# Designed miniproteins, single chains, continued (3), part 113

Each design is a single chain, and the fold is of that chain. pLDDT is the mean over its residues in the fold that is shown.

## One batch from the design tools (miniprotein)

Design m11929
Fold by ESMFold2-Fast:
Structure m11929 (fold): chain A 74 residues (1-74)
Amino acid sequence: MTLEDLLEEARRLAERGGGPEEVRELQRRLARYLEETEGRELLEEAPTPELEARVRELLAQGRPVAAAYTEPRP
């Protein structure tokens, strides 16, 4: 999962009538996500269904999406 996937979540939210404010807030999260990871996902993170589910969960809970990519392995 990358910035593009997170943008897709924002678009789906807008299409479902979540409102422009929610889309704008999600995009703000995406910008912070990129800033905090500084492209780490391009080098080390692999797209997996589990990571995708975690990102969606964090977005739904309003938590920083960067956590899905930067949390250490158990």
Scores: mean pLDDT 54

Design m11930
Fold by ESMFold2-Fast:
Structure m11930 (fold): chain A 115 residues (1-115)
Amino acid sequence: MLSEEELQKKIKEAVREIIEEMRSIPNSSFMVSPIDTSIFPEYAELVKDPMSLDLIEKAVENGEIKSLEEFRAMLERMLQAVLTLHPPGSEERLNAERLYQIAMEKLREKEAELS
């Protein structure tokens, strides 16, 4: 059984590794920074709790992500924002779904390592 400190260190490293992999994927830039609601004010009403890779990275560096389940929830919120803002069949939606699948595969591997 891992100590709380060791578990937290492993969670932080796992989250960092997954974010780095997502950033390395072509056409991921639209998920890196928060959506600019000054350009898309209607979207602020549709997405009440926006999430981006930059916000998740800030949260993990600040020790705010306490479990891989919390990280999974953040990734799901990020995907749902894109699915809300972009129509079915758009490149942004297809790229977001692909990025999410890659992240979920890596997250599953990390969850197995910490079991």
Scores: mean pLDDT 72

Design m11931
Fold by ESMFold2-Fast:
Structure m11931 (fold): chain A 70 residues (1-70)
Amino acid sequence: SELRALVLEAARTTLASGSADDRARALETLRRSGDEWPKGISASTVNAVLEMVEKYPQEFVRAGELVNAA
């Protein structure tokens, strides 16, 4: 459980300040981790993606596809 929280925090940091490649990999990691979460994507993950989209609007299409898939 704490490891999942760390993954989300790392992804949130990466989405806010990482490179485009790092952001894409962070989203893919979250999508795959989401497959193992009991309730799918949490609100905290959605908030991290929204914060990324606010800073990098060009990335939102890929982010939306990955988040919606989980």
Scores: mean pLDDT 64

Design m11932
Fold by ESMFold2-Fast:
Structure m11932 (fold): chain A 104 residues (1-104)
Amino acid sequence: MNPPPRSLEEREAQLDAALEAARAGASVREVAELAGFTIFESETETWLVAPDGTAVPLSFFERLWENVPLEEFFALLREIARDKSATAAEAVARLREALERALA
């Protein structure tokens, strides 16, 4: 487990490192951990928890990974990280919109 980022700059550096790992062929799980997500395994499903507490199912993150271009996906994660006023629901809505756009 990586420690939580102390600043937006550290958060953006984590996302940059995760994107480079993704380009190098790292697994979706490894990239999620590098991107600062904590993997939480419940009795019913696996969840990814962002540093702000936003939780998404691993299956949803995998669908984003498979369907959204890596550059666009990571640009969206950076925008969410920069928007400190966004609710967890708004962050999830942005990710869902990106997935719907990619599948259109």
Scores: mean pLDDT 75

Design m11933
Fold by ESMFold2-Fast:
Structure m11933 (fold): chain A 97 residues (1-97)
Amino acid sequence: GAAAQRAAIDALRAATTVDAAIDALNRFLDLAKKDPNVELIEEAIEIAIEKAREFRSLEILDQALELGKLYLKVTDDVPRAIGLILRVIGEKLDIEL
């Protein structure tokens, strides 16, 4: 349900370590696969990008890509989903370069 997904997003926002961010993202992904919510998936991806920048973490961006794949399956706004996926890919390239 949306309340459990919001709790996972709140845990992601509160994450002070890469491991805590990954745990929150994995929990959100499992919940979102069962009960997809487009606005919550988008919010989780945006916060994951912010956390990945903060920690310089490719692992967080890999989880954001998994959310992006789910977003593509469930959204009617395919261009918006593609834009978010390209943004995640750009963040990965920035860390690797």
Scores: mean pLDDT 87

Design m11934
Fold by ESMFold2-Fast:
Structure m11934 (fold): chain A 79 residues (1-79)
Amino acid sequence: MEKYKEAVEKARKLAQEKGADLREVFDIVAGILKHAGLLTDEQVELLREAGDIEGDPEKTGEVAREAAKLFYELAKKEK
């Protein structure tokens, strides 16, 4: 749980620095990781609820890739 919250905060900071839409970032990440079997429905919902920053959709794809990598490493090692 704590590592998951840390990953959320790192992704949030990255989205703020890049000006990306955090809701869209987390929606993309949740979709990718759920499809890969790395997130439960509950974790998907928590991730979507954490997306509370609006930003530039054009910057979302790059931030989503970095965030997906962060969550993938977390899920792979600790789930």
Scores: mean pLDDT 73

Design m11935
Fold by ESMFold2-Fast:
Structure m11935 (fold): chain A 70 residues (1-70)
Amino acid sequence: AVVSKLEVVLEGVLDEAKAIAEELGAELRVLRRTEKDGLPAYLVEISAPSAATLQETLTRIGELNQRYRR
């Protein structure tokens, strides 16, 4: 079964987030534009074939968002 979760990705790291998802075998679908702490962002749906792949993808994208804010 496919597992999925909604996440917010900053605009400045969206392309890197897509690359991470593709590398890990997950799918990243952009749903809409949004904002996170005053910065332009996107609401995305991340889908993966397993909970482990989904969690790894979310962790790496979260780190990417954090690095952009530094």
Scores: mean pLDDT 83

Design m11936
Fold by ESMFold2-Fast:
Structure m11936 (fold): chain A 83 residues (1-83)
Amino acid sequence: SELEKLLEEILNAKSRDELNEVLQKILDLLKEEGVSSEEIKEFSDKIVIFLSEVLKDMSEEARKKIVEFVKKEIEEIKKKKEK
């Protein structure tokens, strides 16, 4: 899965700029899958807030928390499409 590859790239990101680049690719994938611009904006805003709370040192633990957060948010977006 392309999404699984991007989640792995989050774990391997060495800088905040690299992390932001991978997150932008995830947003682009969601847009291609037909997620609305409004939902993408809400997801993006949630990521920015979460990163400000978790990214104190770019530790492996912080990156793992980001991966789990992104997975949960994507699963919620996909569940809304099935209704």
Scores: mean pLDDT 77

Design m11937
Fold by ESMFold2-Fast:
Structure m11937 (fold): chain A 69 residues (1-69)
Amino acid sequence: IEKQLELLREYLTKKLKLDESTVEKILKIYKKKIEGKISSEEAEELENFINKHTTEEDLKELSEESLKL
């Protein structure tokens, strides 16, 4: 869990170049998702964020990083 949050933080800051407040907001929603406490509205917000800020190439790279962990 902690390691996944660290990797997501690095991805958001280095790859997407998001500011720290936006990163913390996304991490908070993602933490709720892994805890199974995410609302349908929060799930849609997270899906929309991923779709807006990731390409097919980014998704492949992220999947490969996930397999290394």
Scores: mean pLDDT 67

Design m11938
Fold by ESMFold2-Fast:
Structure m11938 (fold): chain A 67 residues (1-67)
Amino acid sequence: MAEEIEKEVRRRAEEAGSDELDAEQVAEVVEKFRDVLNPAVSRAIIAEARKKPLKVEKAIAALKKAL
């Protein structure tokens, strides 16, 4: 599961040509893994991304903590 989240985050960043994910991209990853991610932690991560786009490594680490 954690590896699938990492793969999805990296795929979305590569498709966007960026090393960061914005709040919308983070929300799309959260939606895909909705059934395994903690909803409150996921909302906090999306809120952080709304303030500033998250670097890929930071997004991966934060989402893995939501498992």
Scores: mean pLDDT 83

Design m11939
Fold by ESMFold2-Fast:
Structure m11939 (fold): chain A 80 residues (1-80)
Amino acid sequence: SPEQEAHVERLVLAYQDLVQAVGDEIGATLSPEERARVGRQLDALSVAYGQEVEDLVRNQASIEELDKLHARYEAQVRAL
């Protein structure tokens, strides 16, 4: 639906903004070794997030299901 498509676009952009903000903070505060480790974790989360969003969209998931997925990944990214 157009509403689902618009909502997914907003969630993906919000996730990308969060990843960029965390990446910038990592670059400023962590050692090169710690930055590389956390960067790999962040990359893995981003791949998994994209795959799960695509799966939910393909299965015509509700806005609530998309929001729950987003909240889980947002919490994991912020915990890095």
Scores: mean pLDDT 87

Design m11940
Fold by ESMFold2-Fast:
Structure m11940 (fold): chain A 106 residues (1-106)
Amino acid sequence: ALRALLERAKAEGLSMEEAIARDPDPEVQKAAAFLRRAEALSREGRDGEAYALGYEIAKELKKKGVAGEEEVEELKKKATVELSEEEKEQARALVRVATDLILEIE
């Protein structure tokens, strides 16, 4: 689980990247890469793209009962760019991987 990995990194004095590199679980590595990508888009001032990704993610989470309709609509209003169908499919695949990992966190 990602939270257990972060707590272990803190306890062992490792960076998150070093802890991930030592963790053989590919789902942990994928989830961390996904989160870094979303953060990088926000930092680079690509807010419209970041919100568009957030909107696609929130729609999939709403289907699983994790996100509310109000949260989805707010992200939709801030999504100023339209993603390609290929990028939407990638976002759905990333949500699947991240959701499976999140469901393993106690």
Scores: mean pLDDT 63

Design m11941
Fold by ESMFold2-Fast:
Structure m11941 (fold): chain A 116 residues (1-116)
Amino acid sequence: GAVYELTDGEAVGELDEDGMIRLTELRNLTFTTPDGKTYTFGDLRGVDEAEAFLEKLSQDLGDPNVRLLLEFERVDERTFRAVKAYLFINADDAYDAWLARLEAEGRPALVIGPRG
């Protein structure tokens, strides 16, 4: 499995009525594979478009388990901006470890994947 840090882009989330962070925008986040292929998350609005992108990416990569993890910083009472973004490809152990760290630190995070 592999973990990629995504660069050169942004993601924005907002608190919903239940106090959960919802992805509102994801733009230009980019990663490059060891074989030199570059992938860019385009102009995606909301979690459904991000999940659809990850599903297509998984298909292009031979159906690995793909998870996007966004670490957020609060910018106002209801708005969050991603400060770090990571793509996990067949890296469930690393993904679980990263989630546990963020939860232990009380850091706002969002996870997006084709499997929920």
Scores: mean pLDDT 80

Design m11942
Fold by ESMFold2-Fast:
Structure m11942 (fold): chain A 120 residues (1-120)
Amino acid sequence: MSKIDELLEKLEELVKSPTPDRAELDRVMGELIEAVQQATEEEVRRVLNKLIELAKKSTDPEVRLRLVSTILAILNSQRLSEEDKKEIADKIYEILDSDPRLTPEQRAALKAAIDEALAR
């Protein structure tokens, strides 16, 4: 099993916890950001799609924001096709727009950060 697969499995377990260990969550996310620097474009897409899935399933707004921040860090550091960037951005916008606990200002700031990451 690849290091990325092990990190994604660990992340899913942490996100599903009713009391997620935020220090461990941050550690695993940091390791994922590092691991994707040497990953193939296909592996980067798998990681991004898994993070989006976990963000949609998360009921904890802090966990959701940490997942979105990790997605933005990966987008800023990786070369993706314009089609992949648009697909990922659209999925993140749906997550942000569907979260009743985010303020309009928080949604606008996160969308601006996504737009900036995509513009490079």
Scores: mean pLDDT 76

Design m11943
Fold by ESMFold2-Fast:
Structure m11943 (fold): chain A 90 residues (1-90)
Amino acid sequence: MDEELKRKALEEAQRKLAEGQRKALEILEELGDTPEARKKAAEAVKEGAEEAVRILEEAAEKLKDPELKEELERRAREIREEAERALKEA
């Protein structure tokens, strides 16, 4: 049962990340490669990452298996770090 919750959480988180990345690409395509466009694109990525982290953390709280819980928490940390990196590069 916990493996199913983990799988669904990872899939939903990945969808939110993909949505943020898609919005970022759309912003860059519409506005071009400008400092303002890069900042807005980074904000879109951050928003998607924050949603993904929330989903993973909520799922981790519901998991009874400590190993699966650690996997979701590690993935959430990884996503948070990637989002911070994207903001610094903008």
Scores: mean pLDDT 81

Design m11944
Fold by ESMFold2-Fast:
Structure m11944 (fold): chain A 80 residues (1-80)
Amino acid sequence: GSLINESSELGIKAIEYAKQGNKDKTVDLISKMIQMLNNSKSYRSMLRMILDHTVVESAKNLGVSPKELRDEAMKKAEEE
């Protein structure tokens, strides 16, 4: 599938896990979206918008700040 479709699917799954209170799986999926953005030369603006939306919605469902959730996912993405 396209990178956009793959990122959107990861985002939908991350939000669903966040609704279930599963922070670990949510962080794992957002981490994969960050890796996808970092490794892409194309569609970066669109990938970033999907990532930003996913982080905000997931954070709302988990009851944490978007910054906290993003920072945890970024750290995990860097550990590769």
Scores: mean pLDDT 87

Design m11945
Fold by ESMFold2-Fast:
Structure m11945 (fold): chain A 82 residues (1-82)
Amino acid sequence: MLPPLSEEQNEEELERVEEAARETVRLAEEGASEGEVAARLAGNELLVVAAEVEGASEETVERMRRIVREAARRVEEILRRR
């Protein structure tokens, strides 16, 4: 296995997923297609898997999963309002 990520690297992974999640929600609010939004949601989940494989801490992975899940929930609400 690769060595565990540093504290700084764990923070970078969190910032990356927070930005990706925010962008996904923004695109849904701006009227992006369901297909475009679905692709972005899938990409957010892949960021979590990549961080986990790269040795992100359990706390970081859990926080990333919560961010991705909340973004998906918000997107579903937005799409239901269309």
Scores: mean pLDDT 84

Design m11946
Fold by ESMFold2-Fast:
Structure m11946 (fold): chain A 65 residues (1-65)
Amino acid sequence: PEEIQKAAEWVRENLEEARKFAEKYKEDPKLRVLGERMLKAIERADEPSALYTAAANYLIAKKIL
């Protein structure tokens, strides 16, 4: 879907900001697992699949908030 492609592109272009969102999500018990998965994916951001993984967890966290 277009939404996940845009989110993956945003993560690629804004890795530091995406990492800050992931760290913030880890502070919330409801979002902790999503934040942890985002951080692990960001560590592998040279892989396109990892960017999509980070984006997917980011979008799920946004829907819960």
Scores: mean pLDDT 82

Design m11947
Fold by ESMFold2-Fast:
Structure m11947 (fold): chain A 63 residues (1-63)
Amino acid sequence: MRVYSGVEIAVIEVLSQNGKATIAEISERTGYSKSTVSRALKRLKELGIIEEVAKGVYKIKRG
């Protein structure tokens, strides 16, 4: 039943605009808690949408 949740979409948008971001940066920019953002990032990694390019730094994976 799901495509992407609002938090997942917000995370993708931040990464698309900035090229890369940390959990803290995404949290501050979107207004979601660090825990909520971390959960969305883990799920997006499982789906192959994003990757961790440096310690705690994420970006959209290929495409």
Scores: mean pLDDT 78

Design m11948
Fold by ESMFold2-Fast:
Structure m11948 (fold): chain A 75 residues (1-75)
Amino acid sequence: SKKKEEAFKLLKEFLISKGYSEKEAEEIAKELLSKVPEEYALIITQSIIAKFQNKPKVTKEELQEEVDFSIKLME
């Protein structure tokens, strides 16, 4: 899907900007989006970026909690 692919690219670039290596960012983005329905992938990615934009460091655990919370709200 083009939308899920776009979400992956945006999330990966965001993670690199937060100090993750390209490989780490790719693995984290892929894992976070693996459980996200295609129709929500872009909006959840944009929400993550907005929430963590001003934080210099973001952990994988914080990112996963935000994804899980966002999915729960959409159910």
Scores: mean pLDDT 84

Design m11949
Fold by ESMFold2-Fast:
Structure m11949 (fold): chain A 65 residues (1-65)
Amino acid sequence: MMDELNREASYVLAVMQVTIGGGVEIKGYEIRVDIPDSDRAGRAAARDKLLEAARKGEKKVEVKA
């Protein structure tokens, strides 16, 4: 569910901040995740997409299964 993905989102935001260079300060990032509760494979794919968005410096991310 969203609870676990919120933890991943926090990790993505931290990775994004570190990649941009500025320490651990988070500035108004928005993350939206929409994945079926039982889709474990979709959640793994969402994690990969969130990490890719972090690499690109996206401030608004939307991920679906």
Scores: mean pLDDT 52

Design m11950
Fold by ESMFold2-Fast:
Structure m11950 (fold): chain A 109 residues (1-109)
Amino acid sequence: MEEEILKLLDEFESLEDDPEIKELIAKFKERVKELLKNPVKSPEEERKKAVEETLEVIEEALKNGYLKEEQAEIFRKIVELLEKGGYPVALYELLKKLILRIINIKKEK
């Protein structure tokens, strides 16, 4: 699953022309690798909430034009892989922070 997540992030980066966003994706890949080396167990209810909140952030970014449909679909697939793998809430929090930073960059341009 780690390799599938990293591949999806590579696909996202290929659809993005903004060098600042490309750098954020590269940093996110490194943080994902670090968290996967030392996974912390998260309660199931907290993981379900993290899935819902992350999907809401993706949909709001798409609705407001900050993500292309193809980019939003990549993030949705990453969320599905995180849920299927039972990954900790910390990975969803990193993904939400990444999306919010992308929104902020797009808002300034």
Scores: mean pLDDT 80

Design m11951
Fold by ESMFold2-Fast:
Structure m11951 (fold): chain A 89 residues (1-89)
Amino acid sequence: MSEEEREELKKRIVDLLKSTPPWKASLAKIAKKLGVSRATVSRQVSEILKESAEKMAKGISALGEKLGQPVDAKELAEALYRGLTRGME
């Protein structure tokens, strides 16, 4: 899959999640709507969560620097990603 196709698929997954309450969201239903396998959706969701965790960690680290308490962005990103992926279970 090209990077452009991967980015497009991620956008479609995010749009479906935004239009569907989290408690009604299903990876199987998303996969059927997008015409891809459940494993493909799961992988893309994991990548979205990792990217979101990295962006959140950078934002929190930048805020921490402004408050005089810099946070390790790498350690924070790993902790956020683990928390987000646990929520998928």
Scores: mean pLDDT 69

Design m11952
Fold by ESMFold2-Fast:
Structure m11952 (fold): chain A 58 residues (1-58)
Amino acid sequence: SMEERIAELEKRLQVLDDTIARVQAEVAATGDPSLVEQLRLLQAEKDRIEAELAKLRE
């Protein structure tokens, strides 16, 4: 159902937000450029999921 799809995407966003926060903290601690690139990819994935959620809700 649409509700199940929304719930799945919301759960995915929670996992992504947690991962982004952890990677941001690690970037702040280490300055590792590979982690900076991972952060960019994670933020892009979040943007895609948020766009899909917005479309499903609107």
Scores: mean pLDDT 87

Design m11953
Fold by ESMFold2-Fast:
Structure m11953 (fold): chain A 78 residues (1-78)
Amino acid sequence: SLFDMARQVLRQIAAWLRKQGLTELAEEVERRLARARTVDEALEILRWVARKLRELGLTDLAQQVEEVIATLEELAAQ
C-alpha cells in the first residue's frame, strides 16, 4: 500500500539520520511514525523532517525528501 511505502521511506530516513549522528531527530521520526495511521499523517511527518533538515542547513537532503513527498502525493492522486 502507499502507506507502507511512506512508512518504509520514513524508516530509511531515520536509519540514515542515525548514521549521520542525528540521533535525536531519528528518534523523533520513529516516535511520530509509530503513531501514524494514514498516508496523510506519514506525509506530514516527511514534511516536518524536510523542515528540520533545512533548519540544520542540510538543504540538499531536504530537497531529496521534498521530491519523495511529491512522488508519494502523485501516487496518492492516482
Scores: mean pLDDT 84

Design m11954
Fold by ESMFold2-Fast:
Structure m11954 (fold): chain A 113 residues (1-113)
Amino acid sequence: MKEEIQRLVSEGLARFAAGDYAGAAEAFRRALELARKAGAPPEELLAIAMRLAAALARQGRVDEAIRLLEEAKEEAAEAYRKAGDEDMAAQLEAAANTVITHIEARAAARAAA
């Protein structure tokens, strides 16, 4: 499963770079599903969710992208808090919040243009 997850992430990144945001979102969604099934670390799940959210936002699916990131952020932070790692929980929340802010700023700029 790890090799398949990495292949799907690489495919998603290549499609994103080519401007195929729909294809990128499909690859990242599949990677996230397999990573969850494999019991990947919370930070890996969040990293894939951040890539998926970026692809969704580029398609104009901003509300869906933000909802996905809020959910992934809560799951990752909660996992580390339960493990007693508040510093990692805060770091993952900050990383996700940075991406959410960038998605919101880009959507606002596009709406104002």
Scores: mean pLDDT 86

Design m11955
Fold by ESMFold2-Fast:
Structure m11955 (fold): chain A 99 residues (1-99)
Amino acid sequence: SKKEEVKKKAKEELKKLEEEGIISEEVRKLLIEYLETEEGEKLVEEAVERAKDLEEGVELTLQKVAQELFKKGKISGKELVDITIPFAMRRIQEAVEKI
């Protein structure tokens, strides 16, 4: 149940990144295809086990999937950074607001 919710939200977040021009349609499709592999599903399971909530589960999933595709030479270092920046910025903003 939680695994399927994280996969659904991860796909929605990737679509937003594409619509905002942060990633290309090709990169979005590569990330989604990887999530549907056995290896990708294992990364979702690991993210769900480590996450405090659904939002963190989505963030960890996208970070892990992007890192693995980068290691496999399927996305560039720029594309890896473009995928991870929005989550890093959100966490910085949340930390500042909790002062």
Scores: mean pLDDT 80

Design m11956
Fold by ESMFold2-Fast:
Structure m11956 (fold): chain A 85 residues (1-85)
Amino acid sequence: LEDEAFEELLKNPDTLVELPKEIEERLKEIFKKLDEIVEKNKDEEPSEIMKKLGELVKKEAKGFLEELLATAYAVDLVVKLQLEK
């Protein structure tokens, strides 16, 4: 339940954390692209998935806050894949 709420928060950061609207919109687009990479590469080793996610974050994130939040989301996606074994 709390993990589900945290997932929703990362996709909708304005529920608990008030972010500048421009950063919020860009993070939503980055999260969507991260979800697509995970979906297409589900059969890859977690470390390889994380490399692909990290490359997208470096390409798309503009500034430290976006990179930090997008990286946190990417790590969570990889951890969830490992737990669903």
Scores: mean pLDDT 72

Design m11957
Fold by ESMFold2-Fast:
Structure m11957 (fold): chain A 67 residues (1-67)
Amino acid sequence: MKLTEEEREKALKAIRTALSMSDQGRRIVGALLAKELGLTPEEVRELAREAGASEEDIEILVEGAQM
């Protein structure tokens, strides 16, 4: 994963915020991480796991990143 420290912190904060949102909100955040930061679905999965997301929430974020 080739992110700056600032981009990585922004991504982790966005993921943590998404965990308090609906499933659709989590999908949108996953899509934004892929589009704005150029993250692959696998990289979104890795960051979500680092942020402490459940496996169910990780899969929803990854689904968004694949759209």
Scores: mean pLDDT 80

Design m11958
Fold by ESMFold2-Fast:
Structure m11958 (fold): chain A 80 residues (1-80)
Amino acid sequence: MASEKVLIELQMLLIAASASIFVAEKSRENPEVMRENLEGAEETLRIVEELIEKYEVPEKLKERLEENRERVRRLREELE
């Protein structure tokens, strides 16, 4: 299992990604703001994926990563 420090970092990164996704979702009228927030979320989720691949983590954190990725994918399709 990952160390407590890594688990806290993962939780904070997932919260940050979720916040950026939320801002993107509320900014559909402004494609620039939506794009910037999606790019930020995508970068944060890449770091989360690297940490999950490197360490053994609870299944719930992996589920949160996949849920956030799906939300980003849907919003990205709306932007394109």
Scores: mean pLDDT 85

Design m11959
Fold by ESMFold2-Fast:
Structure m11959 (fold): chain A 90 residues (1-90)
Amino acid sequence: MKVKEFEYRAKTPEEYANAAFALFAETYRAVLEDKDVDLIKATLKVAPSAKHPAAEEARKKYIEMAKKIAAEAGAKFEFTEEVDYELEEI
């Protein structure tokens, strides 16, 4: 089984929205570059400070787009969001 794994971290709302977009872009690239991809695993680790309604809406939109693109290519998409309380903004 061909698996593609992507992990992003976000400490701010802007990073959270950008990470969600990056996961969508990587999913799109994976299905274009590998015709036989079976599973895409996307993990987003977010600090509590990154949680903002606008960033959460962006995340929802981009992850749903990633699921759709993966499904259209015949791949399974698994998304995991983890709250990381040890992530700090420098």
Scores: mean pLDDT 81

Design m11960
Fold by ESMFold2-Fast:
Structure m11960 (fold): chain A 87 residues (1-87)
Amino acid sequence: MSDEEVEGLKRLLSLLLDPEEFEVANEILEKAKKLDEEGKSPEEVLKEALELIREKYKEGKLSDRAYKILSDLFRDMAEAEKKKAEE
C-alpha cells in the first residue's frame, strides 16, 4: 500500500467518520501499513485489521456505520490486491 493511497483513504475517512472514529480508523490503517511493510500477505493484513475493527466496535469506539465502512473498505482493498496478484 502506497503512502499516497493511505493519505487518500485518511482524507476520505475524515469526511465520513466522526473525529474520534477517525482516530481509531487511523490506528487501524497504520497497523495495516506496518504489516504490509513487514511482508505479510493481503489476507493476513485483512485478518488483523478486521480483528482490530471488531475489538474497537465491541469497546463502543466505533458506531455501526463506522464498523461497516471500515470492514467493507479493508475487504475491498484485500480483494483488489488478490486480483492484481492473480491477473
Scores: mean pLDDT 78

Design m11961
Fold by ESMFold2-Fast:
Structure m11961 (fold): chain A 71 residues (1-71)
Amino acid sequence: AIKTRPGNLIVESTALSKPAPGVTSEQIAQAVIKAWNDNRDSKSGALIEDNASAGLTPEQVYARVKAAISA
């Protein structure tokens, strides 16, 4: 990829499942989605735009975004 990946905004599955006090797994998933969208060159699939509308869990969103980033 041409753009720098948001490494410090990529969280492990464990952190997504057990977030810090006061932070929800949904907030972490939304942060990951935003970081992916901000750092990609083209339009992405709907599953990265809104995980709630796509019917995906935060863990599923994280797994798919992580796979896309690491490809």
Scores: mean pLDDT 49

Design m11962
Fold by ESMFold2-Fast:
Structure m11962 (fold): chain A 66 residues (1-66)
Amino acid sequence: VTKEEIKKEIEELEKQYELAKSRGDENAVQVLKDEIELLRKLYEKGDVSEEELTKAIRDFVEKYTK
């Protein structure tokens, strides 16, 4: 996965964050904020494997779903 792809995903999540804020969905706001932070850390690392990105997202989902 390229740095450009991660940047685009961050931009999409930022749009979802603004939508969640406008809806007053505090749980979604917190989850999206943490997900954006995770992807920003991956962006700083540079190009990452699709497997590494998928694992990071899965671990994040497990953290919030149990």
Scores: mean pLDDT 74

